# Designs tried in a protein design run: designed miniproteins, single chains, continued (3). Part 75

Each design is a single chain, and the fold is of that chain. pLDDT is the mean over its residues in the fold that is shown.

## One batch from the design tools (miniprotein)

Design m10597
Fold by ESMFold2-Fast:
Structure m10597 (fold): chain A 108 residues (1-108)
Amino acid sequence: GDELKQKLEDIISDLQAILNDLLTMSLNAPASNRSTLLQLAQAAFANLNAAQKALDEGNLDEAIKNLKEAATHLLQAIKLSLSGASDPNKAIAMTLSLLGILIDLDLL
């Protein structure tokens, strides 16, 4: 129903916000990790675009798959940012949010 589509749109918005925060945090990441972090961010961005396209086409299974992949890439990127972060609290909060999103997607 329309409620499921709305929940997936909300998840896309939440993941886009996390991606934006991660890109801001990347400026403080160790130089050795920045290229890998950027690659993971680019992969997450591609997955979010694919999820939006799948939702627009009514393909909920493909949307859920791409959202899980986006959240996984963002989790890996946050882990890399932690190994040089001046403030880990934001990264911890983002990690908990991503784990919640992954659990919600697995229940769909």
Scores: mean pLDDT 84

Design m10598
Fold by ESMFold2-Fast:
Structure m10598 (fold): chain A 70 residues (1-70)
Amino acid sequence: HMSEEEIKKLFKEYDKNGDGYLSFEEARKVIEKLFPDLSPVQLEVALAELKRYAKNGKISYEDLVKVLGK
């Protein structure tokens, strides 16, 4: 169970332009930092779930919390 505060902190770190969205590559880096022990298969599953919420190739903070905040 990942805290919203950890997700928010890393989201802000990678959201360099402050638009409230991450690219898939930025979201991948956030997931890798939050869950460094994830297998490649688990990482791809998390990214596939995020793709379902992506709009114009971008992931919002709310979408990231939905996938990772469980």
Scores: mean pLDDT 74

Design m10599
Fold by ESMFold2-Fast:
Structure m10599 (fold): chain A 55 residues (1-55)
Amino acid sequence: ADEEALREALRLIEQEIARLEAQLKKSPPSNQELKDRIQQLRDVAEEVRRTLEAL
């Protein structure tokens, strides 16, 4: 079902966010590119969650 595929996609997105956040903790505080990527993934994760709630 589409719900299962969306839940899997959400898990992968959340895993990638966690990995990038771990990199950010070891990076200079001026790493704006990494912060922007994390924010983009958070926005995508929120949209996937909203889609799942609508199902």
Scores: mean pLDDT 80

Design m10600
Fold by ESMFold2-Fast:
Order: sequence, then structure tokens, then C-alpha cells
Structure m10600 (fold): chain A 99 residues (1-99)
Amino acid sequence: KPTVTLSPAHITAAAGSTVDLKVTVTGEGEGEYTIEVRLYDAATGKLVYQSEPVKVKVGETVTISLQVPAEPGTYIAEVKVYDEKGLLVATASTTITVT
């Protein structure tokens, strides 16, 4: 089972700006995974943004640029890691405060 690590653990951003999230996937062997980032409104749980799928190799770090919503608030960036069969195998999250 792969492990996913995010950096930074917390992001503060201006409304409508772009933030960079670094995602590292670790695990056994030389496997390739697909990662997808989703932003949820922390107050409502509603999905407000979804990235395009990005392929990542085990042991690699990829940088994903996220556009934060124009509405100020607290958002959760959830990283979902899928295997070659499209099965969800790992998740991690960070918090984005939009001001």
C-alpha cells in the first residue's frame, strides 16, 4: 500500500490565487500511480475544484498548481492516489486558508 506525503502541511492564500502543492508517493517497487487533487469547502464539504489527473512514479515528488476559490474561507485539499486499475489506494490532505 503506497504512502502519500504533502508539503506544505498548511497553506495561506489570497482569494483567486494559485498555490503549489508538492506530492510525494512512496511504496514498494517502481510502480506508477495517478494522483488527483480535490478542494472541498471545509464548512459545507462541497467540492469546489478538481485537478487533472497526474502520473507519479514511486519515490518521485510532483508539484501541482491549484487555483483557490475567489470566496474567502477554509478549504481542504485532498490528494487521492489511484493504482493502475483506477482503485483508490491512498489519500492525504492539507488545509488552505483563503483570505
Scores: mean pLDDT 80

Design m10601
Fold by ESMFold2-Fast:
Structure m10601 (fold): chain A 95 residues (1-95)
Amino acid sequence: IRSEIDELREKAKKAKTPLELRDVLYRLIDLLNQSTDPDDQLEIVGEIKEVRDKLLKLMKEQNNPLGGLVGSTVFQTLALAAQRLNLSLGEVVDA
């Protein structure tokens, strides 16, 4: 799982299009749902935030509504992760 997080981090760094960033984001969300280790879950949430912010920045520059759709999915997943880890949503978002 941690090696998979590192692989997805590298893919995010090499991603040049919103579509590539979205695919990395969805794979991180899937990995979060499969993870049972709270430390791994927290690391994945951090990576989801970084990829989400990059994607939303690119989509905002292009005035593309797909950015809003992706953001809504990430927000829901982060809220569920916060409940699962017994953290506040603010702690998960700011972590």
Scores: mean pLDDT 65

Design m10602
Fold by ESMFold2-Fast:
Structure m10602 (fold): chain A 80 residues (1-80)
Amino acid sequence: SLNEKIQQAIATSPGPTGAVELPPSVESLILSYLTAKTEEEIKKIEEELGVSREEFEEAVKKNPELYEKIKKEINELEER
């Protein structure tokens, strides 16, 4: 059925591979900000995700362990 195809497309969406209609997760928000090196990139992330910098700061404060985990993963990739 069409509804089953839509549900599966949402569930199996590769997420990072393309522009898809996915709501921004806290992990995606933190990752995007941590990988941004310039203010212009941060502004683009804010526009693409539809979130403000204040929301990012609150997400970090509410999820400090998640922030540290993502930051550590980025540092490990850079250390390589």
Scores: mean pLDDT 65

Design m10603
Fold by ESMFold2-Fast:
Structure m10603 (fold): chain A 82 residues (1-82)
Amino acid sequence: SLVAERQSLADELDAKAARYEGQLKEAQTILDEAVARWQKKVAENPAYAPLLEATVAHLQLMIDTLQSAADGYRAEAEAVRA
C-alpha cells in the first residue's frame, strides 16, 4: 500500500540521517585531534598558523555539509510521515 511505502521511505530517510550523524561525530573527533596537532606546531613555529586555519576551515566545511545532509534527511522523513 502507499501508506506502507511512505513509512518505508521515511524509515530509509531516518537511517540516512543517522549515518550522517555518525559521520559528524567522527568528523568532530578528527577536527579536535587536527586542531591539537596544529596548535602544538604553531606554538613551536608561528609560520604554521595559516595551515592550522586552512585545516580548520576545510574540516568545518565538511562538518557543516554533513550536518546539512543529516538535517535535510530528518526534515524529508518528517514531511513523508505527515
Scores: mean pLDDT 88

Design m10604
Fold by ESMFold2-Fast:
Structure m10604 (fold): chain A 81 residues (1-81)
Amino acid sequence: SLKEEADRLAEEGVNALLRGDYETAKELFQKAAELYRETGDEVGALRAESLAYLAQAHINRDPELLKKARELYKKAKELSK
């Protein structure tokens, strides 16, 4: 299913992030976010988008992207049960 594919991509993204492969992590999280949005999983999409911004913040060394990642993660947490 698209949800299982989104979850798999998000897991691969986390593994890329943990090994410092920020470019690969960003691409995987962006694709996961698109699939979560397609399935109507707003919480999953916001979490994946947050992690994509986190990866981009490491690539660009931009603190504003890190702030954006935190805001999206907080929004996802507030929307989750």
Scores: mean pLDDT 89

Design m10605
Fold by ESMFold2-Fast:
Structure m10605 (fold): chain A 93 residues (1-93)
Amino acid sequence: VSETINGVSIDAIVRIVETLVDALTDADGRVPIEKLNEALKAFGYPEIETERDYVTPEEAARLIVRAIAKYNGASDEEIDYLIEKVLERLRER
């Protein structure tokens, strides 16, 4: 049940994304970029460069997947594939 791209398990990414999105979503149902960047930094990932103060949970999921995949050396095509697979898994919950 585990698909792996560049040594990264899709199941592991889904768990990380679910945990962070659930923890970081505010009372308005949005994810603050400041908190997202703090979490990514704590996990050793680079900061997300954006002028936005808030993103939707789905947008936060996309950003988290991109940061993890890029850190592990994934290509743009692999990143796009991972994002779609993670979002598909999140929608099934």
Scores: mean pLDDT 75

Design m10606
Fold by ESMFold2-Fast:
Structure m10606 (fold): chain A 66 residues (1-66)
Amino acid sequence: KSSSLAGKSLDEIIEEMKKKGYEKLVEIAKEIKELLKNKSEYSSDELLERVDALMAEFVDELEKLE
């Protein structure tokens, strides 16, 4: 059910990844969550670049699982 992920919070995604033993994905998702929580400490450009880098790492780890 691919569409179920689109309706889930980041916390729910983290819990699912944790249950599956995807420790690396959990760590990356937690870093993204922490950046978003502290978004006021970053400029919009810095936040976007940092999130983009973490998303790229997340995709790379996902591809290793496929």
Scores: mean pLDDT 73

Design m10607
Fold by ESMFold2-Fast:
Order: sequence, then structure tokens, then C-alpha cells
Structure m10607 (fold): chain A 87 residues (1-87)
Amino acid sequence: SEFDRLIEEARELAKKLPPEVQELVDRVIDGLRARYEATTDPEERQALIDSLRALVEALRWAVETKDPETIEQLRAALREMLRRLEA
């Protein structure tokens, strides 16, 4: 599925980033998967796919730049996503 493909892509990209980012990405993926499996609403599923796609693009940019500021902004964004998913 597209969702599973995006998860694998996010995990592969995260492996190239600091371990703290890898841990946050795994937790965000787990939260997104739980919501995707719990919902029967196609619009909610599409929103979760779009969120995962945005995460993949942010991870690509962080891997490409290797910029400490970009990585710190990514870490903050991941923590915020996780707070919303775990609420």
C-alpha cells in the first residue's frame, strides 16, 4: 500500500539522521499507523497519508542538508506531531 511504502521510506531516511530523530520518527509512525488502522473514514486515511508524505519530504531535506539547525527544527516538529498523536 502507499501508506506502507511511505513508512519504509521514512524509516530508511531516518537511519541517516541522529538516533534521537530515529526514535521520534518510529514513535510518530506508530501513532500514524494506529490512527490509520482505527479509522474507517477515507478522508481521515488520506489526511494521514498526506501527513506521512510531508514527514518523508522533511526527512529528505534534513538528510540532504545535514544542517544542525534543520535537524533541530525537524526534532521540534516531530515532538509536536507526537504530542498531537498521543493526545
Scores: mean pLDDT 86

Design m10608
Fold by ESMFold2-Fast:
Structure m10608 (fold): chain A 61 residues (1-61)
Amino acid sequence: MKITIREFAERFLKEVLGREPTPAEVRSVATFIANLLGLKEDDELSPKLVEQLKAFLTKNA
């Protein structure tokens, strides 16, 4: 299924903050991840990349 960097950022912000993120927070994190990966905010993430990012966040929790 299609998951964008923006959608990924929103999901993880909800998990980390324990509340609904603001649109500004989602954009900031999505931009940061996009820049980190050399992609755009609306670019789709492969399931493999999603798993790698989840693992990274879990290790730092």
Scores: mean pLDDT 74

Design m10609
Fold by ESMFold2-Fast:
Structure m10609 (fold): chain A 75 residues (1-75)
Amino acid sequence: SEEERRKAIEQAIDRLLKAGLLSEKEAENLRRIFFEGKPLKEVAKELGISEQVVSDRLNFVKRLADELLKKKEEE
């Protein structure tokens, strides 16, 4: 469901934060892209990084969220 997908994305972001793979500022901005439709270009400008780096981080979160959803279906 949409709610389960949202929860998986949030869990993925939280795990990456705990692992030190995302900063708090990066996590906040990625949440805004996923949940508020914030443009990737605006996030890249605010973080002082390239759009490609933001895209790579989004894909990392998405892959982890997909794996978390898969594990939930196997339970």
Scores: mean pLDDT 82

Design m10610
Fold by ESMFold2-Fast:
Structure m10610 (fold): chain A 80 residues (1-80)
Amino acid sequence: SIEILSEEELEERLKLDIEIAKDKFKDLPEKVQEEIIQKIEEAYKKIKEVLAKDPNNTDEIEAIEEELSKEIQEIYEKAK
């Protein structure tokens, strides 16, 4: 079965990912934490747009998730 994420499910996942990021990066400067949170919010906005066009477009969603992971890693490495 194809898992179609509702708008409400995306919002709940976004909230959870932000809370995880706040805990994981709590020792980084506030400005860096805000930058990471902004990247998470931007990625979820893109995922929402992709799902609105084609809910079966898992490749594009996976690409957005991979890019988010890379961007967060780059921000973290610069903040060390």
Scores: mean pLDDT 79

Design m10611
Fold by ESMFold2-Fast:
Structure m10611 (fold): chain A 86 residues (1-86)
Amino acid sequence: MELERFEERAAEGDKLFAEARAAYEAGNYEEAAALLEKLLELLDKAKEEAEKFEDEELKEELVRGLEQARAMAEKQLAAAKAKLAA
């Protein structure tokens, strides 16, 4: 089912974010950056899947959530890259 596939991707995204946070807290900024880049790719694929939903209200809600998650992941990636540059 379309929603179930989206929920599976959301679970994978949560896992990637948790792993990236753990790597960042451990000082493994290179690993954190790699995990966050993988998360951004997953969010892009999830957005493509959300845009295929025929329910316009559900589509708008899911896309909005994904855009917020993407903005958060991009900020975390910038922080990890800043640590690597220092």
Scores: mean pLDDT 79

Design m10612
Fold by ESMFold2-Fast:
Structure m10612 (fold): chain A 74 residues (1-74)
Amino acid sequence: MMSVEEAARRALEANRREGVERGARLAEQAVRNADDPIKTAQYMGEAAEVSTREGGLEGSRAAGEGLKVAIEES
């Protein structure tokens, strides 16, 4: 199963590739807080919402997956 840190890093990379600056910033905070699943879930949920609104399909999908992983670890 994917680790919380790995999921957050994938969301960060996807948001950077798609140019979703706010999503990338939130995913970066999730990477920094990977030891805290509750905080990571919060940041990943926000990143998924931002990516969806800005049309970042890969970032939205990656952040959504990261949110699921963080919830399962919390």
Scores: mean pLDDT 82

Design m10613
Fold by ESMFold2-Fast:
Structure m10613 (fold): chain A 77 residues (1-77)
Amino acid sequence: SAAKEAQIDALQDEFLKRLKEKGIGEADMEAAVAKAKPVAEANYAAGVGTVADALRAGGEAGEMTAELLERILAIRA
């Protein structure tokens, strides 16, 4: 819904500010996702863990990406 998309936009703006304060750029987030992808795929095939759990193993950029993903999913639920 439009209301949920507005909440996600506000959340993304909040996280963009937090990421800039920490010096984390788009390339750092892309690297965290790329590193998490094979772990997430293995976890999915095994029926264990979440994409967020795999992302958290990627350091601060991965942890922030996981938090953003979980909060977006909570809004969309």
Scores: mean pLDDT 76

Design m10614
Fold by ESMFold2-Fast:
Structure m10614 (fold): chain A 74 residues (1-74)
Amino acid sequence: MLSLEEIKKIMDEVLEQIEKAVAEGKLEYAKFLKQEFEKFMEETLSKMDEENKKIAEEYRKKYLKKMEELIEKG
């Protein structure tokens, strides 16, 4: 099972990849990365206990909002 720190690190890495893709004009690829991240998070959250799941879901919401804003501005 992934720790909250490992999940946060993955979120940061995906956000950086999306930012880079948007900067390079690869908007469809950035959207693909967001969709793959959403699938990964759904699977990961299903394996977590309720306390850690609530914390990870708050991070997920924050990061998804940042990803969406980056893609919309590209």
Scores: mean pLDDT 81

Design m10615
Fold by ESMFold2-Fast:
Structure m10615 (fold): chain A 84 residues (1-84)
Amino acid sequence: SLLEKALRYVQKGLEAAKNGDYETAIKYFEKALEYLDQAPPSPHVAEAKRNVEKAIEALKNGDYETAIKYAEQAIDHLLRALRA
């Protein structure tokens, strides 16, 4: 599903960010947003998208710890969307 693809890319982005590969993390998060934009609308999908966008912004601003927290929140929302 689109949500499973989005989850996979957010997880890859989080791993890259934790390893200090911030440029790769941004690319994975941007790929996740492409799938989220195609997914059926829901509150958890909207929150996942917002958190991924905030993670990208934080990485671009050098706020790496904040970016990791936003990515983790996006994963939580995606897991909730998949279980609902």
Scores: mean pLDDT 90

Design m10616
Fold by ESMFold2-Fast:
Structure m10616 (fold): chain A 87 residues (1-87)
Amino acid sequence: MSYVLSITGLDPETARELAARAEEHGAKAFIAEGKETHLSIVGLDEEFAKELAEEAAKRGAKATVVDSKGKVVYSANTDDTLEVSPG
């Protein structure tokens, strides 16, 4: 089953590194650079998608993993107030 990983708020260099790792695993990666870098990766398995999402989150980025049917199976740092407000 393939998963989609969406990451927002990485520096462009880190986004390219994560994209390259995903492509080595047979996934497709798309980077949109603007005021904020957006990285979308499609064709990941669940374990690898979550691993990349956690790595991005540790670097302060927002990360969401969605299955092929559009269900959110993992999210990290999607609430900027999570550190201040439990919930």
Scores: mean pLDDT 75

Design m10617
Fold by ESMFold2-Fast:
Structure m10617 (fold): chain A 98 residues (1-98)
Amino acid sequence: SKVDELVELFKKAFDYFTEEEKQRIVKELSALLKAAEKMTPEQVKNAVLSFLNYLRDLAEARGEKEAVELFKKAIDIANEMSGEELVEALKRIVEELS
């Protein structure tokens, strides 16, 4: 499924971050998941895409070319997903990385 694809791409890209960055990212994802409860599907999609672009830019700034390519693929998949599917993916990412 697209949910499974996004989760796996995210987990692979996530491994390129430091432990301090990983802890911060998990906290930011948890906050996003909580905020998503009050969002429209369109707002969820925009927020998730913005967050993935933020992580891609972090990877780019560190010269982690492989992580940049993984986040580009994750963004492409996320663009094809509904807000509801993105909430499901976000829940799984938070559960698996916490």
Scores: mean pLDDT 89

Design m10618
Fold by ESMFold2-Fast:
Structure m10618 (fold): chain A 83 residues (1-83)
Amino acid sequence: SVSEVDQLEQQIHQLIQQTQQALDDGDIDKAQQLLEQLEQLLGQYTELALKLFPDDKKVKDKIIDLGSQIYELRVKLQKLKAA
């Protein structure tokens, strides 16, 4: 449903903020766990959103944007691990 897509998007945004905080705190283990949860939720969001809105360009653009944000967090985690 649309409400499920909206709820997943909200959860993803909240976890992005929590992951950023964990990275800022230098908490590698927490950041890694949160990123694993983010990747799972993005997968669920992508599957549901494309099922409900298969031809919606705005939905596809949102999926790409969320994936890019999560990728940037992964890069930050890798830099923190290398330090």
Scores: mean pLDDT 87

Design m10619
Fold by ESMFold2-Fast:
Structure m10619 (fold): chain A 88 residues (1-88)
Amino acid sequence: MSIDELLAEIEEAVRAGDLVGLNKALVALQKYLKENPEDREAVITRLVDLVLSYGLERAADAARKALAQGDLERAFRTAMLGLSAAST
């Protein structure tokens, strides 16, 4: 499964308000990124853009700050929490 397919599943779950589907897609994305760590920063950037598209500016800003500090795990976690809030 490609990054684009996983990100599409995340977007669909947020749009549908499907928190279970969102969590499943985010877990699959984390597993993918463990196998493809070179893609981590680019994927987190796309997740931050998605969070921002739902008007969650504070979560997007927090994730961007973590990215700027090289804290990819914190950035990813912050973006995931923002997407979960958007789906509720």
Scores: mean pLDDT 79

Design m10620
Fold by ESMFold2-Fast:
Structure m10620 (fold): chain A 80 residues (1-80)
Amino acid sequence: SSDLEEAARLLEEALELAKRGELERTVELIQKALDKAKAGNASEDALNDLEAALRRAQEGETAATIVALSGALRRIKEEL
């Protein structure tokens, strides 16, 4: 769906920002990606991966955020 395609795009941008340590913007993009994933009827596993990434970013855990975002992005792309 176009919503899942937009979620994947937002997650790719979020991952790039997280790698640069820009966690505040990473949080904003993950929140938008989560909204798009929900609109696109993403699986419960994909939504759980996204919520885990959001939590890690909010906690300021850069390395954990990068790992979680990579997993969430892979899951969303599998559902395209």
Scores: mean pLDDT 88

Design m10621
Fold by ESMFold2-Fast:
Structure m10621 (fold): chain A 98 residues (1-98)
Amino acid sequence: ARTLVLKTKVLDQNGNLLGSSTSVTEDGKLTSFSSTGDVLVDKILGVSVKIYKDGELVGEVEGDVEKAEEALKEAMELYENAPDGTVLEVEITITVET
């Protein structure tokens, strides 16, 4: 089975954790989900995306939402084309103004 772990963190401008979520998808099916915190977002200041394949950092992008969307598209293409037994982890950090 191919595993996708998606981790999202929302931080304020001072680096304080406002909320987080973790989802696990196996062969395109959501198998696990957890979340903490409640976040009201007035403005997104920046987005960082880190992509790990079998624990190795293979991609890192920092910028705006559009740049993050491109990185996520590439991560999904890696996941769809990965051999069985691959674990892909995507960490998204969103910095917001509250």
Scores: mean pLDDT 78

Design m10622
Fold by ESMFold2-Fast:
Structure m10622 (fold): chain A 71 residues (1-71)
Amino acid sequence: LLEKLSPEAQETLLKAATWLEENKDASKEEKDIVIEIAAKEMGISPEAAREIIEEAGSTENLRKMIEEAQK
């Protein structure tokens, strides 16, 4: 998945991760909506988007994961 993301999809995923990191106190519903919108724009499932973001744990680590996958 990460190895095939366009630059636009990468930016969308990173923006979603940043929003979630900055809004940890947001409702579950708000967080789920952000993930679903990002997933739709990227053409992946919401489950896949959530898994990637959770595995990364931070926007900075997510950026590193994308770079590693895109070699």
Scores: mean pLDDT 78

Design m10623
Fold by ESMFold2-Fast:
Structure m10623 (fold): chain A 116 residues (1-116)
Amino acid sequence: DEVIQRLLEEIARTPDLSQEARDLILEGIRAFRAGRYEEARRLFEEALELLEKELGGGHPLAILVRELIAETYLKQGRIDEALRQYRLVLGLLVVVLGPDHPRVLAVQRKVEELEA
């Protein structure tokens, strides 16, 4: 999973990340990899709350965790909830990276595929 790979790399680049947020993310990844998508989403939502407070909602870690929340909904066939999260991710990435960035184009494509 490319999002999990990017998330682990971003954690390694964020030394100021709290231990609580780190543990929630890593437990969420473990649950996600085990197919426990409801548990993974709960853990990611708790992590996102801490990340938004500590680093802000536009921080790469917060955006990546929100992207994984969208993936948990998608894995469960909850397309409307997945679309809501992907649209939030898209809006944040446009502000942070600009509309022509490869990551923005990838999420735009994902939204378009899910809307079709």
Scores: mean pLDDT 88

Design m10624
Fold by ESMFold2-Fast:
Structure m10624 (fold): chain A 61 residues (1-61)
Amino acid sequence: MDQVQALRDALDALREAEASDEVILNVMSQVPGYGREKAEELVRREGSAYKALERVVKEVE
């Protein structure tokens, strides 16, 4: 089973539940290869926690 599927499911669930930026950051920081520092950098770069998580999903394929 691919971590990509888990991330897509998480993204969809977070959007439907109207999750806070803190929850999205916590989910992103748990992705293998990503830490809190990289997650925070992506949020700053993309301007949105949702956009940053979408980028992580696309990068992992």
Scores: mean pLDDT 73

Design m10625
Fold by ESMFold2-Fast:
Structure m10625 (fold): chain A 87 residues (1-87)
Amino acid sequence: MLNEILIKTFEDTLNELNSLLQQAIDKNASKSLIDKINEQIAAVKSLYDFLGSNRGDKSGEEMLEMLDKVLDRARAVYASVTEELNK
């Protein structure tokens, strides 16, 4: 079961990505940059849905490894896109 800290982490990450998406649109960023942000939003949402509904036989350690990989990727893309938008 997702605890409140994990739920908050997903919500905060999605809010940051959605804010970045709006900034990219407002700055008339390339379709490529917008697509990168949307890809990360989709990945984070997909993992949130998976961890919330499908626990299966996955260990807590395996679920945390999946979380770390997806969130680290989202944060890396966030940093890269933010740098590109501020050039």
Scores: mean pLDDT 78

Design m10626
Fold by ESMFold2-Fast:
Structure m10626 (fold): chain A 74 residues (1-74)
Amino acid sequence: SAEGEALRAEALALLAEIGRLLRESDLSPQQKQEVENQALRLYLELERAVAAGDLAAARAHLDKLRSLRQQLEA
């Protein structure tokens, strides 16, 4: 669906931004790996939700990615 494609595109942009923030951060290598793994897991869950037509679940995973990005900018 067009909405599912938009959610996936926004999630990819958030992943790229999270990756940039992690590279610029003073977090330990272990903390960076933990955040990266969490972001990738959320993205994969979002992709599965979109494929299943569960846009409510996809939006919930996108909101978690937005929250993760916000935490890195604190």
Scores: mean pLDDT 89

Design m10627
Fold by ESMFold2-Fast:
Structure m10627 (fold): chain A 65 residues (1-65)
Amino acid sequence: SARDHYLQGVQAYLAGDYRTALDHFEEALRLDPNYVEAKNVLEDIARNSPDPEIRERAREILAKF
């Protein structure tokens, strides 16, 4: 479910596995494009992540939804 992907994304992000986290957040939004919690986390990552590649990937995911 969208929620299961969101929770897996949060766990991956807290573990420092940012690419896996973004893949899970993208899948959450693919299943439910109105999943507010996934959008909010991606917006935060896009603004505040220290890695410019991770910020750009978060922006790309948000632009799809």
Scores: mean pLDDT 87

Design m10628
Fold by ESMFold2-Fast:
Structure m10628 (fold): chain A 64 residues (1-64)
Amino acid sequence: MELQKEAERLQRRADILEGTADFLEKKAKEMSGEEKQSLIQAAKDYRDEANRLREEATRLKEKA
């Protein structure tokens, strides 16, 4: 797979994960207790993964 196409694919995946994290954070606002904490943790995990993918995409674009 071409480095440029792979970088674009990773960026697109990161955008999807970030959107999922936003959705989970919004849902957490209407929850309480352990359910709220679970959703916040899940959103954080998705944001961390999205950031990792964005960093990898940038690295690949620099090499392309």
Scores: mean pLDDT 82

Design m10629
Fold by ESMFold2-Fast:
Structure m10629 (fold): chain A 87 residues (1-87)
Amino acid sequence: DEQKKILEKIKKEIEELYKILKRDTEKMKEALEKDESLTEEQKKELLEGVEESFLAMIEAIAKLIAEKEGLSDELKKELEAFIEKLK
């Protein structure tokens, strides 16, 4: 039960980080759309690169927290599945 509460807390923290990612990505997209010096292909590559980097960071942070909190392998898999659904 305690480990499930820790997992739910991590999930909420990950959801908040993902909301920040979405907000920042939207703002970056708006800024890129206004940039006349970049091609559409360059804009797409930059946006995709930023999203991929943020998702990788969220996954790394989640794994570190789960390891530090001593989550079971079963709950770690549940956390990984939760993160995958956010993508």
Scores: mean pLDDT 79

Design m10630
Fold by ESMFold2-Fast:
Structure m10630 (fold): chain A 96 residues (1-96)
Amino acid sequence: MTERLLEWARNKELEKIKEFFMTVLGLDEASAQELAELLVKLTELAENNSTQTDEMLELQVRILEILVANARRQGRLSDEEIARLDALIAEARAKI
């Protein structure tokens, strides 16, 4: 699964990535589109950089925010797990 997403990201196939996130993760269209765009940009930066950049970290944090919001909506995470993830996101944001 991950290898197909990376191939679609390298080819900038936003529609395929969006459909995958909507069907597999149950994301709404707007969140799936944002996540697809972030994945494409992160993949491009990762292939063009040998070290992690602040821009790559910012994209990774935004991807995590979307995934946490989706898990919260689906009720799959406890309030304590969500609070811990929100704290980690805030810490990462403070370092950017």
Scores: mean pLDDT 73

Design m10631
Fold by ESMFold2-Fast:
Order: structure tokens, then C-alpha cells, then sequence
Structure m10631 (fold): chain A 77 residues (1-77)
């Protein structure tokens, strides 16, 4: 349902935004900027297609954003 997709989208964006804040706190301003870019790309894609995305597609977007943020953190180590 659209309500379920919206709830998943809000949850996944909040989770990814928190991961981005943690990346900045642990690895500094360059990591924060990279993570913010990843979050911004996910948000833009979600908002553009919000009416058409399934909960599964939104979860996949969140997983991809999380993986990209983890790569930013790995490169900062």
C-alpha cells in the first residue's frame, strides 16, 4: 500500500541520515560531505518516485545508501 511504502521510506531515510551523521562524527568533514551526498541522492530518488515505489524497492535503496556510507567509512580508516 502507499501508506506502507511511505512508512518504510520515512524509516529508511531516517536510518540512513543517522548513519551519515555517525560517519561525519567518526571520520570528519570529508566523510560527512560524502555521506550527505549519498543521503541527498536517495532522498531525491525517493521523492521523485514516491507514488510508484514498493516497500521492497525502498528497502533496496536504503541498503544501497548504507553500503555506500560504509565504503566512505572504510576509506577513512
Amino acid sequence: SLAEARAVGERELARVEELAREAGARAGPDAQRSADTIVGAMRADYERHAAELTPEQIRAMGEAAEAAIREVLAQAE
Scores: mean pLDDT 85

